# Designs tried in a protein design run: designed miniproteins, single chains. Part 105

Each design is a single chain, and the fold is of that chain. pLDDT is the mean over its residues in the fold that is shown.

## One batch from the design tools (miniprotein)

Design m3889
Fold by ESMFold2-Fast:
Structure m3889 (fold): chain A 54 residues (1-54)
Amino acid sequence: MEKREELRQLVVELAKKNGGTEEEGKSIADGLLDVVPEEHLDEAIENARKELEE
């Protein structure tokens, strides 16, 4: 639950950093959360953090 929210927040920040809207980021995050199993959330979060740093 907490990891899913962290991933959602990271995806929203990535969308905003790239000139998108918060709503676009939330839509993208919801799509990702539908396909990423809980055991892979840590990897997805780490990948999103790396994207946000670049």
Scores: mean pLDDT 77

Design m3891
Fold by ESMFold2-Fast:
Structure m3891 (fold): chain A 89 residues (1-89)
Amino acid sequence: MYYEKGKELYKEGRLEEAIEYYKKALEEDPYNIEALENLAKALEELGRLLDAAATYLYLSYLYENVYKDKKKAEEYRARAEALFEKLAP
């Protein structure tokens, strides 16, 4: 429900509203990987790099501890670290 609405808003370029709906989807299901991935991407596109990095760290945590995908966990951790480096050159 909320996730699908967020995706439609994202396609329309309405990034702030898409983020609100992705957050609502995560309130219903904190383990919604697709909502987290699209949330992080929308935050990056808005230049909200600290929020994007925090979302990628949470994705890393879920892949490592819930889904047991170490490769995905490391990919998202590396992505978060790259964003932190952009904020502190």
Scores: mean pLDDT 85

Design m3892
Fold by ESMFold2-Fast:
Structure m3892 (fold): chain A 71 residues (1-71)
Amino acid sequence: SEKLAEELARRLAEAEQRAQDMKALEDARDQVLKAKTKSEADKIAQEAADKSKKRGEEIKKLLEDVWKAKQ
């Protein structure tokens, strides 16, 4: 089915995008863990949020929670 092939291609592209987004979040998390000030951690969280078109607020909150767990 041509429609099935197109749907599978779309899902694969979405999965690849999610994998890239997850790697960026892991890198941002590690940067937050290494941050020495709240201001530095907040900048990292905002930059990660700005790179996401759909989940910026969720990403920012997750990185803020990482900073709180470090303290």
Scores: mean pLDDT 75

Design m3893
Fold by ESMFold2-Fast:
Structure m3893 (fold): chain A 60 residues (1-60)
Amino acid sequence: SKEEILRLVVEALRKIGDMQQRIIEARRAGDEEMVEKLLEENKEWEQKFMEEWKKFLEEM
């Protein structure tokens, strides 16, 4: 349903926002190792989310 799609999108946007905030904080602290770690974690999360999103759309 449109409501389920909206919930999934809202949750994804919140997750992305939280991850971006953590990266910004690490950059401001000058923690280059933490920035690299967070960017890698973000990339892995995005890939998994896109796979789940594609499966969700295929089931519709």
Scores: mean pLDDT 79

Design m3894
Fold by ESMFold2-Fast:
Parts: sequence; C-alpha cells; structure tokens
Structure m3894 (fold): chain A 116 residues (1-116)
Amino acid sequence: AIVKKELTGTVTIDVAKAGDSVILTGTVTAVSGPAKVKITVTLLGNGTQETATKEADINEGETAAASVSAVATSAATITGVVKVTVEGPDTEVTTQGTLTLLSGGPSSTSAPKTAK
C-alpha cells in the first residue's frame, strides 16, 4: 500500500548582529526501501522569509537534501522549519535539520525523526 507521511521540525538560532548569514539544511534518508520525498526548508525571523523545496525519488540508503540561506538584518532569533512529505510503500525515513551561522557562530541541530 502507498502511505503518505508528513514530518515537521523546528530549529532556532540566535544571530548576534546584522550581516550574519544563516544556512538551514534539511535532509531525509530512506531506511527501509524506496520513497518519493518532498523536503521544504524555510527560514523565518528578522525580516527574512526564505523557502526552498526539493522533490526526489530516493532508494534505500539514499539521502535527499535541501538548503536555504538568509542574511540577518539585525540581532534576533532566526527560526528554521524543515517539512518532509514522504509517499511510498510504507518506507521508514529519517529526517534531520541543521542551522549554521556562517560568521563562525554556534550551530543548532534538530534531533533526527523517524517515520513509519
């Protein structure tokens, strides 16, 4: 049977100043078989709203990734949202989101999530 699953994760990072760049990377890995995946990554906060979407057909053990970047307009909290839609024959997938400051600041990573 075809099963449609949806996973959403949120990660936040504090930006110290205007001009600091942030990258949100979302990944999805097929664990138990082939899957059709759609990964949407969104950066929100401090006057930024950037979204990227990637659709892929992945086989067992393959990973699809999407990334979006934004430049902060002031010191503030930036929120990253990773949304993954999975469609396929009851395939187990693992998803992860990572926020990185390009100015050498700390990185924030969401815990891996598994859908069955």
Scores: mean pLDDT 72

Design m3895
Fold by ESMFold2-Fast:
Structure m3895 (fold): chain A 68 residues (1-68)
Amino acid sequence: SSIEERAREIIARMEALMAAHPDATDVNATLQDLIEEIERLIKEGKLTEEQVKTYEKAVASIEALLAE
């Protein structure tokens, strides 16, 4: 499904950020929590289009923060 595919892309982006910034402990804890939340929603079949959009915005904001 397109929603699950987009969610998996978001997880991959978050994992890449964690790998690129291993010393960013607080950010990495937040990213890990978000990954676990997204995976739970996929498993439960409760992931919505609105949630995916929210997570896409969240990861983009974290990417921008870590680029500074």
Scores: mean pLDDT 85

Design m3896
Fold by ESMFold2-Fast:
Structure m3896 (fold): chain A 66 residues (1-66)
Amino acid sequence: VHMSEKEFDAEVEIAFLEIYRAIAKVAGDQETAERLDKAVSEARKLLDEGKYDEAIKLARQAIEEF
């Protein structure tokens, strides 16, 4: 099993998004947690479709809004 560079970058960005989601949940920020949960789902969907640049952009945008 191997990953392309772009696929790896997308997985890393999504991993950061999942960490921020966990922080929001622990902090009790329900609104931010729900927003980030939707972003994780959409980024994962884009990743599964091979849309790595779109997944990276979406994950970064969601983190910037944190």
Scores: mean pLDDT 82

Design m3897
Fold by ESMFold2-Fast:
Structure m3897 (fold): chain A 60 residues (1-60)
Amino acid sequence: SAEEVAEAARRARNGAEAAASLGRPDGAKQAHEYAVKAEKAKTAEEAREYALKASDAAGG
């Protein structure tokens, strides 16, 4: 659903912002790119996959 896609994208963006605040600009940039892809996802499953990738990129 659109709500599930939006929620996954929001979590991905939060991860990117956290990485940026922790001084990890490369990880933050990659996480942000995945968050944008999650927002454009056609399915909740696709959005969750991008959110997971964003989390992995943000986590160093």
Scores: mean pLDDT 79

Design m3898
Fold by ESMFold2-Fast:
Structure m3898 (fold): chain A 62 residues (1-62)
Amino acid sequence: TITKEQEDYLLALVAAAVARGLGQQVIADLQRALDAAKADPNTPQSLIDALERALEAARRLT
């Protein structure tokens, strides 16, 4: 499972990458990670949820 501190850190990294002009690359990388996580039945739902929130944040910031 992912903690709130880990999720907040991930969101901060996404925001920093978008600010550096890497928004489209971050969106592509997060989408790949989310697809891989959903394909693995052992992936905890909390990680899938965190990746979905990070992807939506990247899209909103780009």
Scores: mean pLDDT 80

Design m3899
Fold by ESMFold2-Fast:
Structure m3899 (fold): chain A 113 residues (1-113)
Amino acid sequence: KGEEGAEEAARGARIAAERGGREGAREAARGARKAMEGAKEDGGRDGAVGAAAAGIAEAGATMSEMLGEGKRAAAEAALSAASAAGGAARGSGTERAREEAEEAVEYGRRAAA
């Protein structure tokens, strides 16, 4: 189930990379939300890390959408979120998932600067 959520997040990231702008940011946020749902269903500590990473990526994507210029930033935030969610779902990338979540936050902040 977490694996399915990670696949949805990856799909959202690809759409963000192709479309960019507000449409890409919206699809990235949708994918991150589905990854969060999958991580919650898996339960455990790895699921919590994945959910946090997805939430951070959604915030970054929203900021990029509002600025109308966050095409690359939205795609990068979505890719980081998908990577973090996938690692958490596999139960072997907890530390890396946290680092990817921090990068997603920085991408959102840079888009706002």
Scores: mean pLDDT 54

Design m3900
Fold by ESMFold2-Fast:
Parts: sequence; C-alpha cells; structure tokens
Structure m3900 (fold): chain A 76 residues (1-76)
Amino acid sequence: SLMEKLRERRERLEAGELSEAEKERVRVAEEVGRVLRELGDALQEALERLKAGAPKEEVDKEIEEKGKELTEELKK
C-alpha cells in the first residue's frame, strides 16, 4: 500500500539511508498528504452542513474558498 511504502521510506530516512533526492520526495509526499487531509476534512464538514439544511450555494462558496487557500499553501 502507499502507506506501507511511506512508512518504509520514513524508517530509511531515520536510519540516514536516504539520498537528498529521496528526502525531498518524502517531504513533498508528506506535504501533499497533509493538504489532501485538510481538503478531506473540509469536504466532510461541508457534507454535514448540507445534511443540516445549509444552502448549497453557501457551502459551494466555502469549499471554493478553502480550495483556494490550500492551493496557495501548496505554491509556497
């Protein structure tokens, strides 16, 4: 699985066995994983708000704003 491969790479990083290129790949993968998790959390929150009767247009706007924030974070 992807998670097992990330765990194995983290173990090799801790052992000092990874090259500089491999260290950068692990860093990027972890950063992308964090952003995807935050997006997933925002989508879950939006779904709960829709279930509670929030207007679709309001929820769509909130998701669009969150997507812009996360896109800017990835660019930095």
Scores: mean pLDDT 75

Design m3901
Fold by ESMFold2-Fast:
Structure m3901 (fold): chain A 61 residues (1-61)
Amino acid sequence: SLVEKAREALESGNFEEALKYAQEALKKDPNNREALDIMAIAAHKLGDLETYKKYLKLARA
């Protein structure tokens, strides 16, 4: 799945690829918590604090 690809990219340190796959997963399911978490973590690793804060808020229960 796209979420699995995003997670694998994140685990491999491919943060740009992780964002790409997580964003594509969210196009299919906007409430996918794992995809929202991956967006937040990858954005934080890339220094994109605005995207990090946005997706951190969306990922919270």
Scores: mean pLDDT 85

Design m3902
Fold by ESMFold2-Fast:
Structure m3902 (fold): chain A 59 residues (1-59)
Amino acid sequence: STEDALIDHVLENIKNPNTLETLSKLLKEIGVNLSPEEILKLSDEELRELIRKILESQK
């Protein structure tokens, strides 16, 4: 799906500081307070779920 492609793109760029800062800010907008360091400690599956929630909230 388009959402899965966007999630894959974000995960490929997860080591980019701009990507981590953007994810942290978007997660805070949906009530999830995670720092960039905490985001990096999550599993791939947990990251995919959180990014999916962000995309759903932006619709």
Scores: mean pLDDT 81

Design m3903
Fold by ESMFold2-Fast:
Structure m3903 (fold): chain A 80 residues (1-80)
Amino acid sequence: MSEEEFIEKILEEADKLMEENRGLPVDEAVKKFTEFAKKILKEAEKKLSPRQVVILAMELIGRFVDYLLLLRNPASASLL
């Protein structure tokens, strides 16, 4: 498995995780996303260069944050 193939596979798994968690409360979703990211980044450290690990981490965090704030909890901004 190449670095590019590994990253693509992880992003597909992240997309599935977000779909599975669409109906869950924010706290449960955050917990699942955090545990997923920790597990994946540990594996990535063994297969990817440090630069690629950072890029993958930033992309995963960005996707999860966007999902939770804009797609999962759009009304949370209205409470401010």
Scores: mean pLDDT 73

Design m3904
Fold by ESMFold2-Fast:
Structure m3904 (fold): chain A 94 residues (1-94)
Amino acid sequence: GAPVVPSKEEALKLFKETEDSAKKRYEEAIKKGYPQDKIDHIKVVYEASKIGVDFLEGKITLEEAEKRFDELIKKYPKYKNLIEGFRNLLRQLA
């Protein structure tokens, strides 16, 4: 049968690509004066993917990653479901 879960290496690559993409989109959004809601969405994707990278590279523990996700939800409650998606993916890789 096929593998049932992605590798940590494949996940790290995906998170890094997401972080890089979100960073570029954030810089463009600020420069072009995008609406705050669009800027906040991009920030959430950037910050959530950065938590994932830091965890998968061993820079932070899962407990620290969980705390950072809680703080991100507190700051951007509108994006709770999106942030929980990143959190749940990391829990599967832990």
Scores: mean pLDDT 84

Design m3905
Fold by ESMFold2-Fast:
Structure m3905 (fold): chain A 60 residues (1-60)
Amino acid sequence: RKEELIAKAREIVEATEDPEEAAEKIAKELGKELAELPVEEANEVTDEIMKLLNERYEKL
């Protein structure tokens, strides 16, 4: 489940050119599933998503 959410976030990031749009799509698509996860797993997924965003869009 955790890995599935990270994989979906990666797909959204790759399919989206604009970092703001990517963040919004991630929040919309994954926000509900993240809310259903235990706090520990939700935090881990969130950290990994932020890492993916940083790696792709860090060069601002």
Scores: mean pLDDT 75

Design m3906
Fold by ESMFold2-Fast:
Structure m3906 (fold): chain A 66 residues (1-66)
Amino acid sequence: GPAEAARAAEAAAVYSLSGDAAGAERAVQKLQEHAPLSPEEAAALRSGDAAAIGRAARRALQKAGA
């Protein structure tokens, strides 16, 4: 649901920004269970690019109703 999507999106952002690629990938997989992600959004969340991560996370949360 929305709360699970929010936690997964935050985890993806934190792991991706800190360079934890494995953590980011697991968090993106969790987010996909709760929110529809495009391939571009999933790639952005794993990119380590703060601006791309922020935009993709906000969009995912909006879609999840969070």
Scores: mean pLDDT 81

Design m3907
Fold by ESMFold2-Fast:
Formats: C-alpha cells, structure tokens, sequence
Structure m3907 (fold): chain A 82 residues (1-82)
C-alpha cells in the first residue's frame, strides 16, 4: 500500500459495505473502520486495514475497492481470519 492516506470500501460476502480510512507515515500504518469505529495498526496501511476489520469481529472474504490519495483506484480481495 502506498505511503499517505486513502479510503477502502470493503464488501463482505453478505453484501455489507464498510468504509475504512487509512494512513501510512512510512513507519506505521493506522486505520479506522468508519462504519463501526474499530481501529487497526500495523507496519503498513494494508496491515492496519486488516487489523481494523479483525477488531470489528469480521471474518471471511472481502472485496476491496481502494481509492489512493492521488485519486487512483484499485480493486482486490482479502481474507480476514479471526
């Protein structure tokens, strides 16, 4: 994940959508799930996003749409283990 800030739309297998904001200062990533208030931290912004989902009590496969600080978008899939 790029250094800076971004927004992730995570869609669960049931179709529930979560909006996660992240920051990465090049040393530490932080994230907050704006839908639930759960927070995450990790060595990258991606790791922080994963922890924010885990701290919400979520598990399973999520479809991700990432909007980077430069306005570029990317899509992916992540599996969260409880």
Amino acid sequence: MATGTGTVEATGEDGTKYTIEYTDDGVLGRAVNKTTGAEGEGPTGGAAVMQALQNTGLSGTFKLKVTNGDGSTSEGTVTVVG
Scores: mean pLDDT 76

Design m3908
Fold by ESMFold2-Fast:
Formats: sequence, C-alpha cells, structure tokens
Structure m3908 (fold): chain A 93 residues (1-93)
Amino acid sequence: MELVEEARKHLEEAREALKNGDYDTAIEHLRRAIDLAGKAMEEGYREEAKEVLQEVLDLATEVSRATRNDLDKEIEAAVVQIHAAVGLVAAER
C-alpha cells in the first residue's frame, strides 16, 4: 500500500505542475507514478495500480494536448501514455 500512496502523491504533484504549465515536472512525476504502480502490481495490488495507471494516462493525454507545438514534450508525454496503457493491459491479465 505504501507504493500506491507514493504513486498517488506523484499524481497530485503532476496535476499541480500541469496547472502551473510546468510540463517537465508533470512528466517526471507521471514516470515515477508508473514505476511505483508497476511495483505495486508485482506486490499484488493490481486494482490500485490500475487506478494509478488510468490517472497517469489521463494526465499524460492532457500534457500531450497542452504541448502540441513542443515536439520533444509531446513525444515525452506520448511515451508516458504508452507505458501507462501497457501497464493497464498487464493489470487485466
């Protein structure tokens, strides 16, 4: 559960960074949330990890839309979206 709680803290930090237009910080927190969710899934907390990964996917989609004219940031956000989607597929199995 500590891994899930830490992942949720990173989601809140990502939301705050996104509100402030700090896309670098938002992406860094989303990547950390994916890592923590993956570890939580390995520990058997699949449903909680799925919730985190879905929120990562939603927030990364918002970052991608906000950064359409910044190719590097759009690519970074797309990579986060892909990792979150892959994690969600793994959690369904």
Scores: mean pLDDT 82

Design m3909
Fold by ESMFold2-Fast:
Structure m3909 (fold): chain A 61 residues (1-61)
Amino acid sequence: SSQQIAQIKKQIDALVDERDAVMDRYAAGELSPEEARERLAAIDAELKRLVDELNKLLQQQ
């Protein structure tokens, strides 16, 4: 539905912002390389799931 598509897009935008925040904190020396890697891996995995779900919903229209 259009509401589900809008919600997934909002979640993707929020995760992109979170990814940028992790990168900024890593650049500032606030996160270790291991902490940054773990957080980015988790965010990237969730982004992949949401993008795959968005594409599936768009194909149903």
Scores: mean pLDDT 87

Design m3910
Fold by ESMFold2-Fast:
Structure m3910 (fold): chain A 84 residues (1-84)
Amino acid sequence: MIKEKLEELEKKPNSDSKARGEALVYLMALKLLEKYNLTDFEDKYEATDIIGAIMVLELKKLTGEAIASEEELKIAEEMEKEMK
């Protein structure tokens, strides 16, 4: 899903600022999933939800606290269980 959306956006001209901005968000989500070995999540959730959930995990590591929606916290918990 996310990879397919990125490929569609990359076919848009460089002058399409909105498409380029969206492509950056999708690419960031994919690269963060690769960094944390969570690539299976690209088919389950939207790019913005993935970024939010990973930010929650990073915040928990830095402070022991998390401020997020119930949905983002749920996704972060699922991600944490998959991490080695």
Scores: mean pLDDT 73

Design m3911
Fold by ESMFold2-Fast:
Formats: sequence, C-alpha cells, structure tokens
Structure m3911 (fold): chain A 62 residues (1-62)
Amino acid sequence: SLRPSDAEIRFEMYLISAAVYVSLGKYEEAIKVLERGIEELKDNPELVKELRERKEEIEKRL
C-alpha cells in the first residue's frame, strides 16, 4: 500500500495526465488513465471517489 503522501502525489499525477488527454480531445485515453488511478489508489476511498467523479464527467462527452 502507498503511504498517504505518495497516494496524494500519484492522485495529482493521474489528474494531470487525464486533463492533458481531455485538452487533446482524447477522452477514451483520459478515462483509461483515471481507471489506472482508481486501481492503484484503491486503498484510499476518498481519492478513488474523486477519480470516479472525474471519470463520470468525461464519460458524458463520449
């Protein structure tokens, strides 16, 4: 399991990566990045919730 500070850094990295894909119109790739983040951060339910909410927002654009 990741330490809390490591989980927060990983969370930010996944959000930034997804945001870059969204800016390029690559919504399917953004969703895949967020799915990887959800799996990696599964021990942190608060961060998973934020990633799921971002994923659902992007899925509305498919």
Scores: mean pLDDT 85

Design m3912
Fold by ESMFold2-Fast:
Structure m3912 (fold): chain A 81 residues (1-81)
Amino acid sequence: SIEEAKELIKEAKKKIEEGNKLKKKAEETNDPELLIKALELYNEAIKLAEKAIELAKEDKELVEEAQKVKEEAIKNILDIL
């Protein structure tokens, strides 16, 4: 449903925010375990965004928003690797 897709996008954005906080803390403390946790959160965000894309099929604006969220998570992973 569209409502479910919107909630998944919201959850994906929260996972990215959590990952960003852990990434920043990892950079400040030189803790590689926090980077691993950030990567896990970004991967969860990608999965949530992909589910949102599937559910939002007919809503092109919502699909575009979910794709942007997915792209942001991928970029954040690449910035770490």
Scores: mean pLDDT 88

Design m3913
Fold by ESMFold2-Fast:
Structure m3913 (fold): chain A 88 residues (1-88)
Amino acid sequence: NPELREEYNRELERLSEVTPEDLRRRIRENSSPEELELAERLVEELDGHEAIVRLGRLMNERGRSPIEILRLVRDTVLLIGKLLEERK
């Protein structure tokens, strides 16, 4: 779907401009307390693989939509990536 690809590319472009603080805010706004605790631990550990697997599973168990799961997992992985780039 070209419309979904364009939206995805637009979001990626926006995310390149997003600060770690903006990503932390988005994670907080889009997560339950349980999801937030897990996401924050995964960010501290810099574990993108666990972010995809464990956070995605928890959100699915909570009845989250696929797009909500994708957004929170994406933002968590992107925050980890930005923190790794800052370390370089």
Scores: mean pLDDT 77

Design m3914
Fold by ESMFold2-Fast:
Structure m3914 (fold): chain A 68 residues (1-68)
Amino acid sequence: SRIEEIAKELLKIEGIDEVSARTAARLIVKQASEGQINALANVLKAMGASDESVKKAVELMRKRLEEL
């Protein structure tokens, strides 16, 4: 599914676990708002992801939202 394809791409980013990747993929497919994407970024940071990994995740999420 599209959710699984996006989740696999997010999983390549260091510090992102399977649950977080799947949650992000679902938000993207459902056309999540910037506020929802930012909230998820804050969760990733709280879970120990580096600032660099969070930036990569947010950029990937924004790119995938624009492509849908």
Scores: mean pLDDT 79

Design m3915
Fold by ESMFold2-Fast:
Structure m3915 (fold): chain A 59 residues (1-59)
Amino acid sequence: KVEEAKKAIEETYEKNKGKPLSEIQDEINKVLKEYAKGLTQEEIDELISYANELIEKKK
């Protein structure tokens, strides 16, 4: 569910941490699309916000 998707986003970020920001963002977006199929729009919005916070921290 949402917690599992957040964990997948974190793991994807950590695996790609040394790469260009645009590549990290692309990989995270792929994870978001996969989990989005089973989630409500509110849950999807929460995950997008979470992913953006991780990306912002990288800047």
Scores: mean pLDDT 76

Design m3916
Fold by ESMFold2-Fast:
Structure m3916 (fold): chain A 57 residues (1-57)
Amino acid sequence: MAEEQAKKLVEEAEKAYKEGNFIEASRLYIRAAQIYKDAGRWDEALELMEKARELLK
């Protein structure tokens, strides 16, 4: 299920964040957000997009 892939991407983003790879973490959050958007889960998608923006800013 696409949602399971999104959850795995969030876990990978958390690992990248812990390693200080903020750009990679942001990319992974954006990918997860795109999956949630495609699944119609807008609230989850928006939260992940905001998280990615905070890391890049």
Scores: mean pLDDT 82

Design m3917
Fold by ESMFold2-Fast:
Structure m3917 (fold): chain A 95 residues (1-95)
Amino acid sequence: MLDTPEGQTELNEALVRIAAAVEGIAKAREAGAKTLEEIIEFIENDEELRERLELALTFIRTNDVSPEQASRIALLMLEGPPVEELRAALEELAA
């Protein structure tokens, strides 16, 4: 059972990391990456993907985030929003 605050935070972080990985892979493939090495290189060189992930992880670590809120953040990340749009959505969730 993941009913501890610590366990819930780890699960929320995992959901967001999975969403970031899925979006990164999709974006890399759209850019023409065909091998795992090319996908990894693309993701590592995409500063916006890193900024979105760091922003979402920081939000989860500094706020009392519910599983439903974490799922909404993960779904938003799958859409590949601009960093500013993600920041605005996170501020709305914190209110």
Scores: mean pLDDT 79

Design m3918
Fold by ESMFold2-Fast:
Formats: sequence, structure tokens, C-alpha cells
Structure m3918 (fold): chain A 57 residues (1-57)
Amino acid sequence: GPMEREKIRERLLKAIEEAEKNKDIVTLKAALHEAKEMNFPEIVERAEKAIERIEKE
């Protein structure tokens, strides 16, 4: 339902924030894959941008 979907969205956003802080590309790619499967285009974009920022170093 909508509440379960929102919980998954929030969990993915937190996972992306923590993974970016730790420069954990493996976790970011896993979150990107899950976001694509769940059809969260905004989370896909956020994960892709986080990966790009880390790889730009």
C-alpha cells in the first residue's frame, strides 16, 4: 500500500545518504537497482548523482 511504499522510499534515501558519506559505491549501486525495480525515478536520479560525485574524485 501507499504507506509501505513511502517507508521503502525513506529507507532507500537514508541508505543513499549513508553510502555517499562512506563512499560506498557498492551500496549505492544496490540502492539504485532497488529504486529502479520499485519505480522511484527520483531516487534513481539521486543514487546516480551520488555515484557520479564519488567517481568524479
Scores: mean pLDDT 82

Design m3919
Fold by ESMFold2-Fast:
Structure m3919 (fold): chain A 55 residues (1-55)
Amino acid sequence: MEEAVKKVEDLVLRELLAGASLEEAKARGREYARKNLSPEEYEAVMKVLDKVRYA
């Protein structure tokens, strides 16, 4: 689970650095989690994504 969460965080950060909006980056992270992770891992990822804020 930690590996999965870290991979999604890395993906979201890379999207943001590439110029994607916060909402787009989060959507990409959720899509990855939905396709590649179990429902329980997806829940953990959503909590992590909620903490990713670039104001």
Scores: mean pLDDT 73

Design m3920
Fold by ESMFold2-Fast:
Structure m3920 (fold): chain A 71 residues (1-71)
Amino acid sequence: MEKLIEEAEKLAEEAGKAAKEGDYEKAAELYREAAKLLEKAAEESEDEEKKKELLEAAKHLYKLAEKLESL
């Protein structure tokens, strides 16, 4: 679980850098990949509160990706 969260954080950081460089398509793809990893981490979590936090974080990243694709 923790390794998936760490990988998701790295992808989100790379997405942020791509967005700053104006590569919105790449940023959106990286945010979606990060969101998918957070969803997998949520599936592995036995803590209901942690699972909800991970799923909400994934939703946020999907919304960021959608917003960037609309630019």
Scores: mean pLDDT 83

Design m3921
Fold by ESMFold2-Fast:
Structure m3921 (fold): chain A 66 residues (1-66)
Amino acid sequence: LKEELRKKILELIGLKLRLIGLELDLERAREEGREEEAERLEREIEELKEEIKKLEKEIEELEKKL
């Protein structure tokens, strides 16, 4: 259970780092006037935020079992 929690936390950190990267790419796309790229990045960011939310809930459930 504790090892499972550690693995999920590391996965969450990885997803949050990816989110930061996508947000930086989005800022650049907007600054360069790349509207289509910006729209694609916005969709990817929303999808990743949903994944993060789901994983955070899984971590909370595991913490309650400790």
Scores: mean pLDDT 84

Design m3922
Fold by ESMFold2-Fast:
Structure m3922 (fold): chain A 62 residues (1-62)
Amino acid sequence: SLKEELESLLPAIEKGDNEALHKAIELLINENPELVKKIEELLKELSPHEALVKAIKEFLAS
């Protein structure tokens, strides 16, 4: 599932891995474009890795 894939990528993204970040973005563009919009808003205040981690953690908690 999307949640399982994102959960598996999360530790690498938290460590600053750009390959994991790109894989997560590709999954989100295809499977949850609304979450991509939230990440774009978070990018105004956070780095790409921080924005993606925050959005993924909130998604996994829902």
Scores: mean pLDDT 84

Design m3923
Fold by ESMFold2-Fast:
Order: structure tokens, then sequence, then C-alpha cells
Structure m3923 (fold): chain A 65 residues (1-65)
């Protein structure tokens, strides 16, 4: 929960490696702790140019439920 706002900000980072790491950490967190990131993860799935980042965001959305 305390780290979730930082991870949401990192989903918009210029570096795809930073966005990928943030999406993976949100997926590992899951549930209520990661739920505030849902809208930004949905935007990443729809718009991110990096297919690995989009895939990690899909996994994170599944983990949130």
Amino acid sequence: AARTPELIAQLSDADPAVRLAAAKELAAMGGDAARPAREQLERVVATDPDPAVREAARIALSAIG
C-alpha cells in the first residue's frame, strides 16, 4: 500500500525497464494493495509501445482481480 503511489508514477516513466519493473511489482503485490493502480495499468495495456510492459500490466490486472 505505502509503495503503490510510487509504482503508479513509475508506470509513466520514460524508461521501459522502469515501467516493466513497476508492473511486475504491482503483479506480485496484487489485490487491495495494488488496486489503486488499476486505471493506470489499463492505460498501459492499451497504449504502451513496449509489448513486454503491456504483458506485465495484463498480469498485474489479473492479480488485482
Scores: mean pLDDT 85

Design m3924
Fold by ESMFold2-Fast:
Structure m3924 (fold): chain A 55 residues (1-55)
Amino acid sequence: MEEEAKRIVREALAKGLSEKQALDVAATKLVSQGLPIKEAKEIAEKALREILEEE
């Protein structure tokens, strides 16, 4: 899930979406895959942080 969230966030940012929009997209997709919204948001936030640190 974390690797998938990182992929989703990276793709969203590459499309020109804001950090907030990238988080919302990743969290929404994780929820659609069966994760609770709170856990989905935490995973998406961690993924965004790791991607920003990579830059």
Scores: mean pLDDT 80

Design m3925
Fold by ESMFold2-Fast:
Structure m3925 (fold): chain A 61 residues (1-61)
Amino acid sequence: EVQEILKEMDSLSSVMSREEQLRVIGLVLRAIGAELDGDEEAKKEALEEARRLIERVRAKA
């Protein structure tokens, strides 16, 4: 869910680079666009990619 991803990004903001934050934001925007178009698969794909980026950041501590 978009809200959950944004909260996780905010909690990790002190350890995320600006580049990583912008990538997550870009994916969230893609998910919102897909939702407006009724494209559930594109939305799911963008959200899963954003989650993978957040997991990689958490793995770095």
Scores: mean pLDDT 80

Design m3926
Fold by ESMFold2-Fast:
Structure m3926 (fold): chain A 71 residues (1-71)
Amino acid sequence: EEKKELIEAYKKLIEELEENKKLVETEKKLKVDPSVPTDSEFVKLSDEEIELFKKSYEPLLEKLKKMIEEL
């Protein structure tokens, strides 16, 4: 039962990562983490931050998918 909940949590993280990739590519912004005390739903990214996101996106996505498969 906990295994299913953990799989759903990782799938949600993958969905959020895919949504953020789309926002970065189309609007050059990221959704703000709910823990950050701000009224803004999004943070604008610099070109350097966009490149860093693109470079880290695929390895992170693969890691999350592997974690689901290993559960």
Scores: mean pLDDT 73

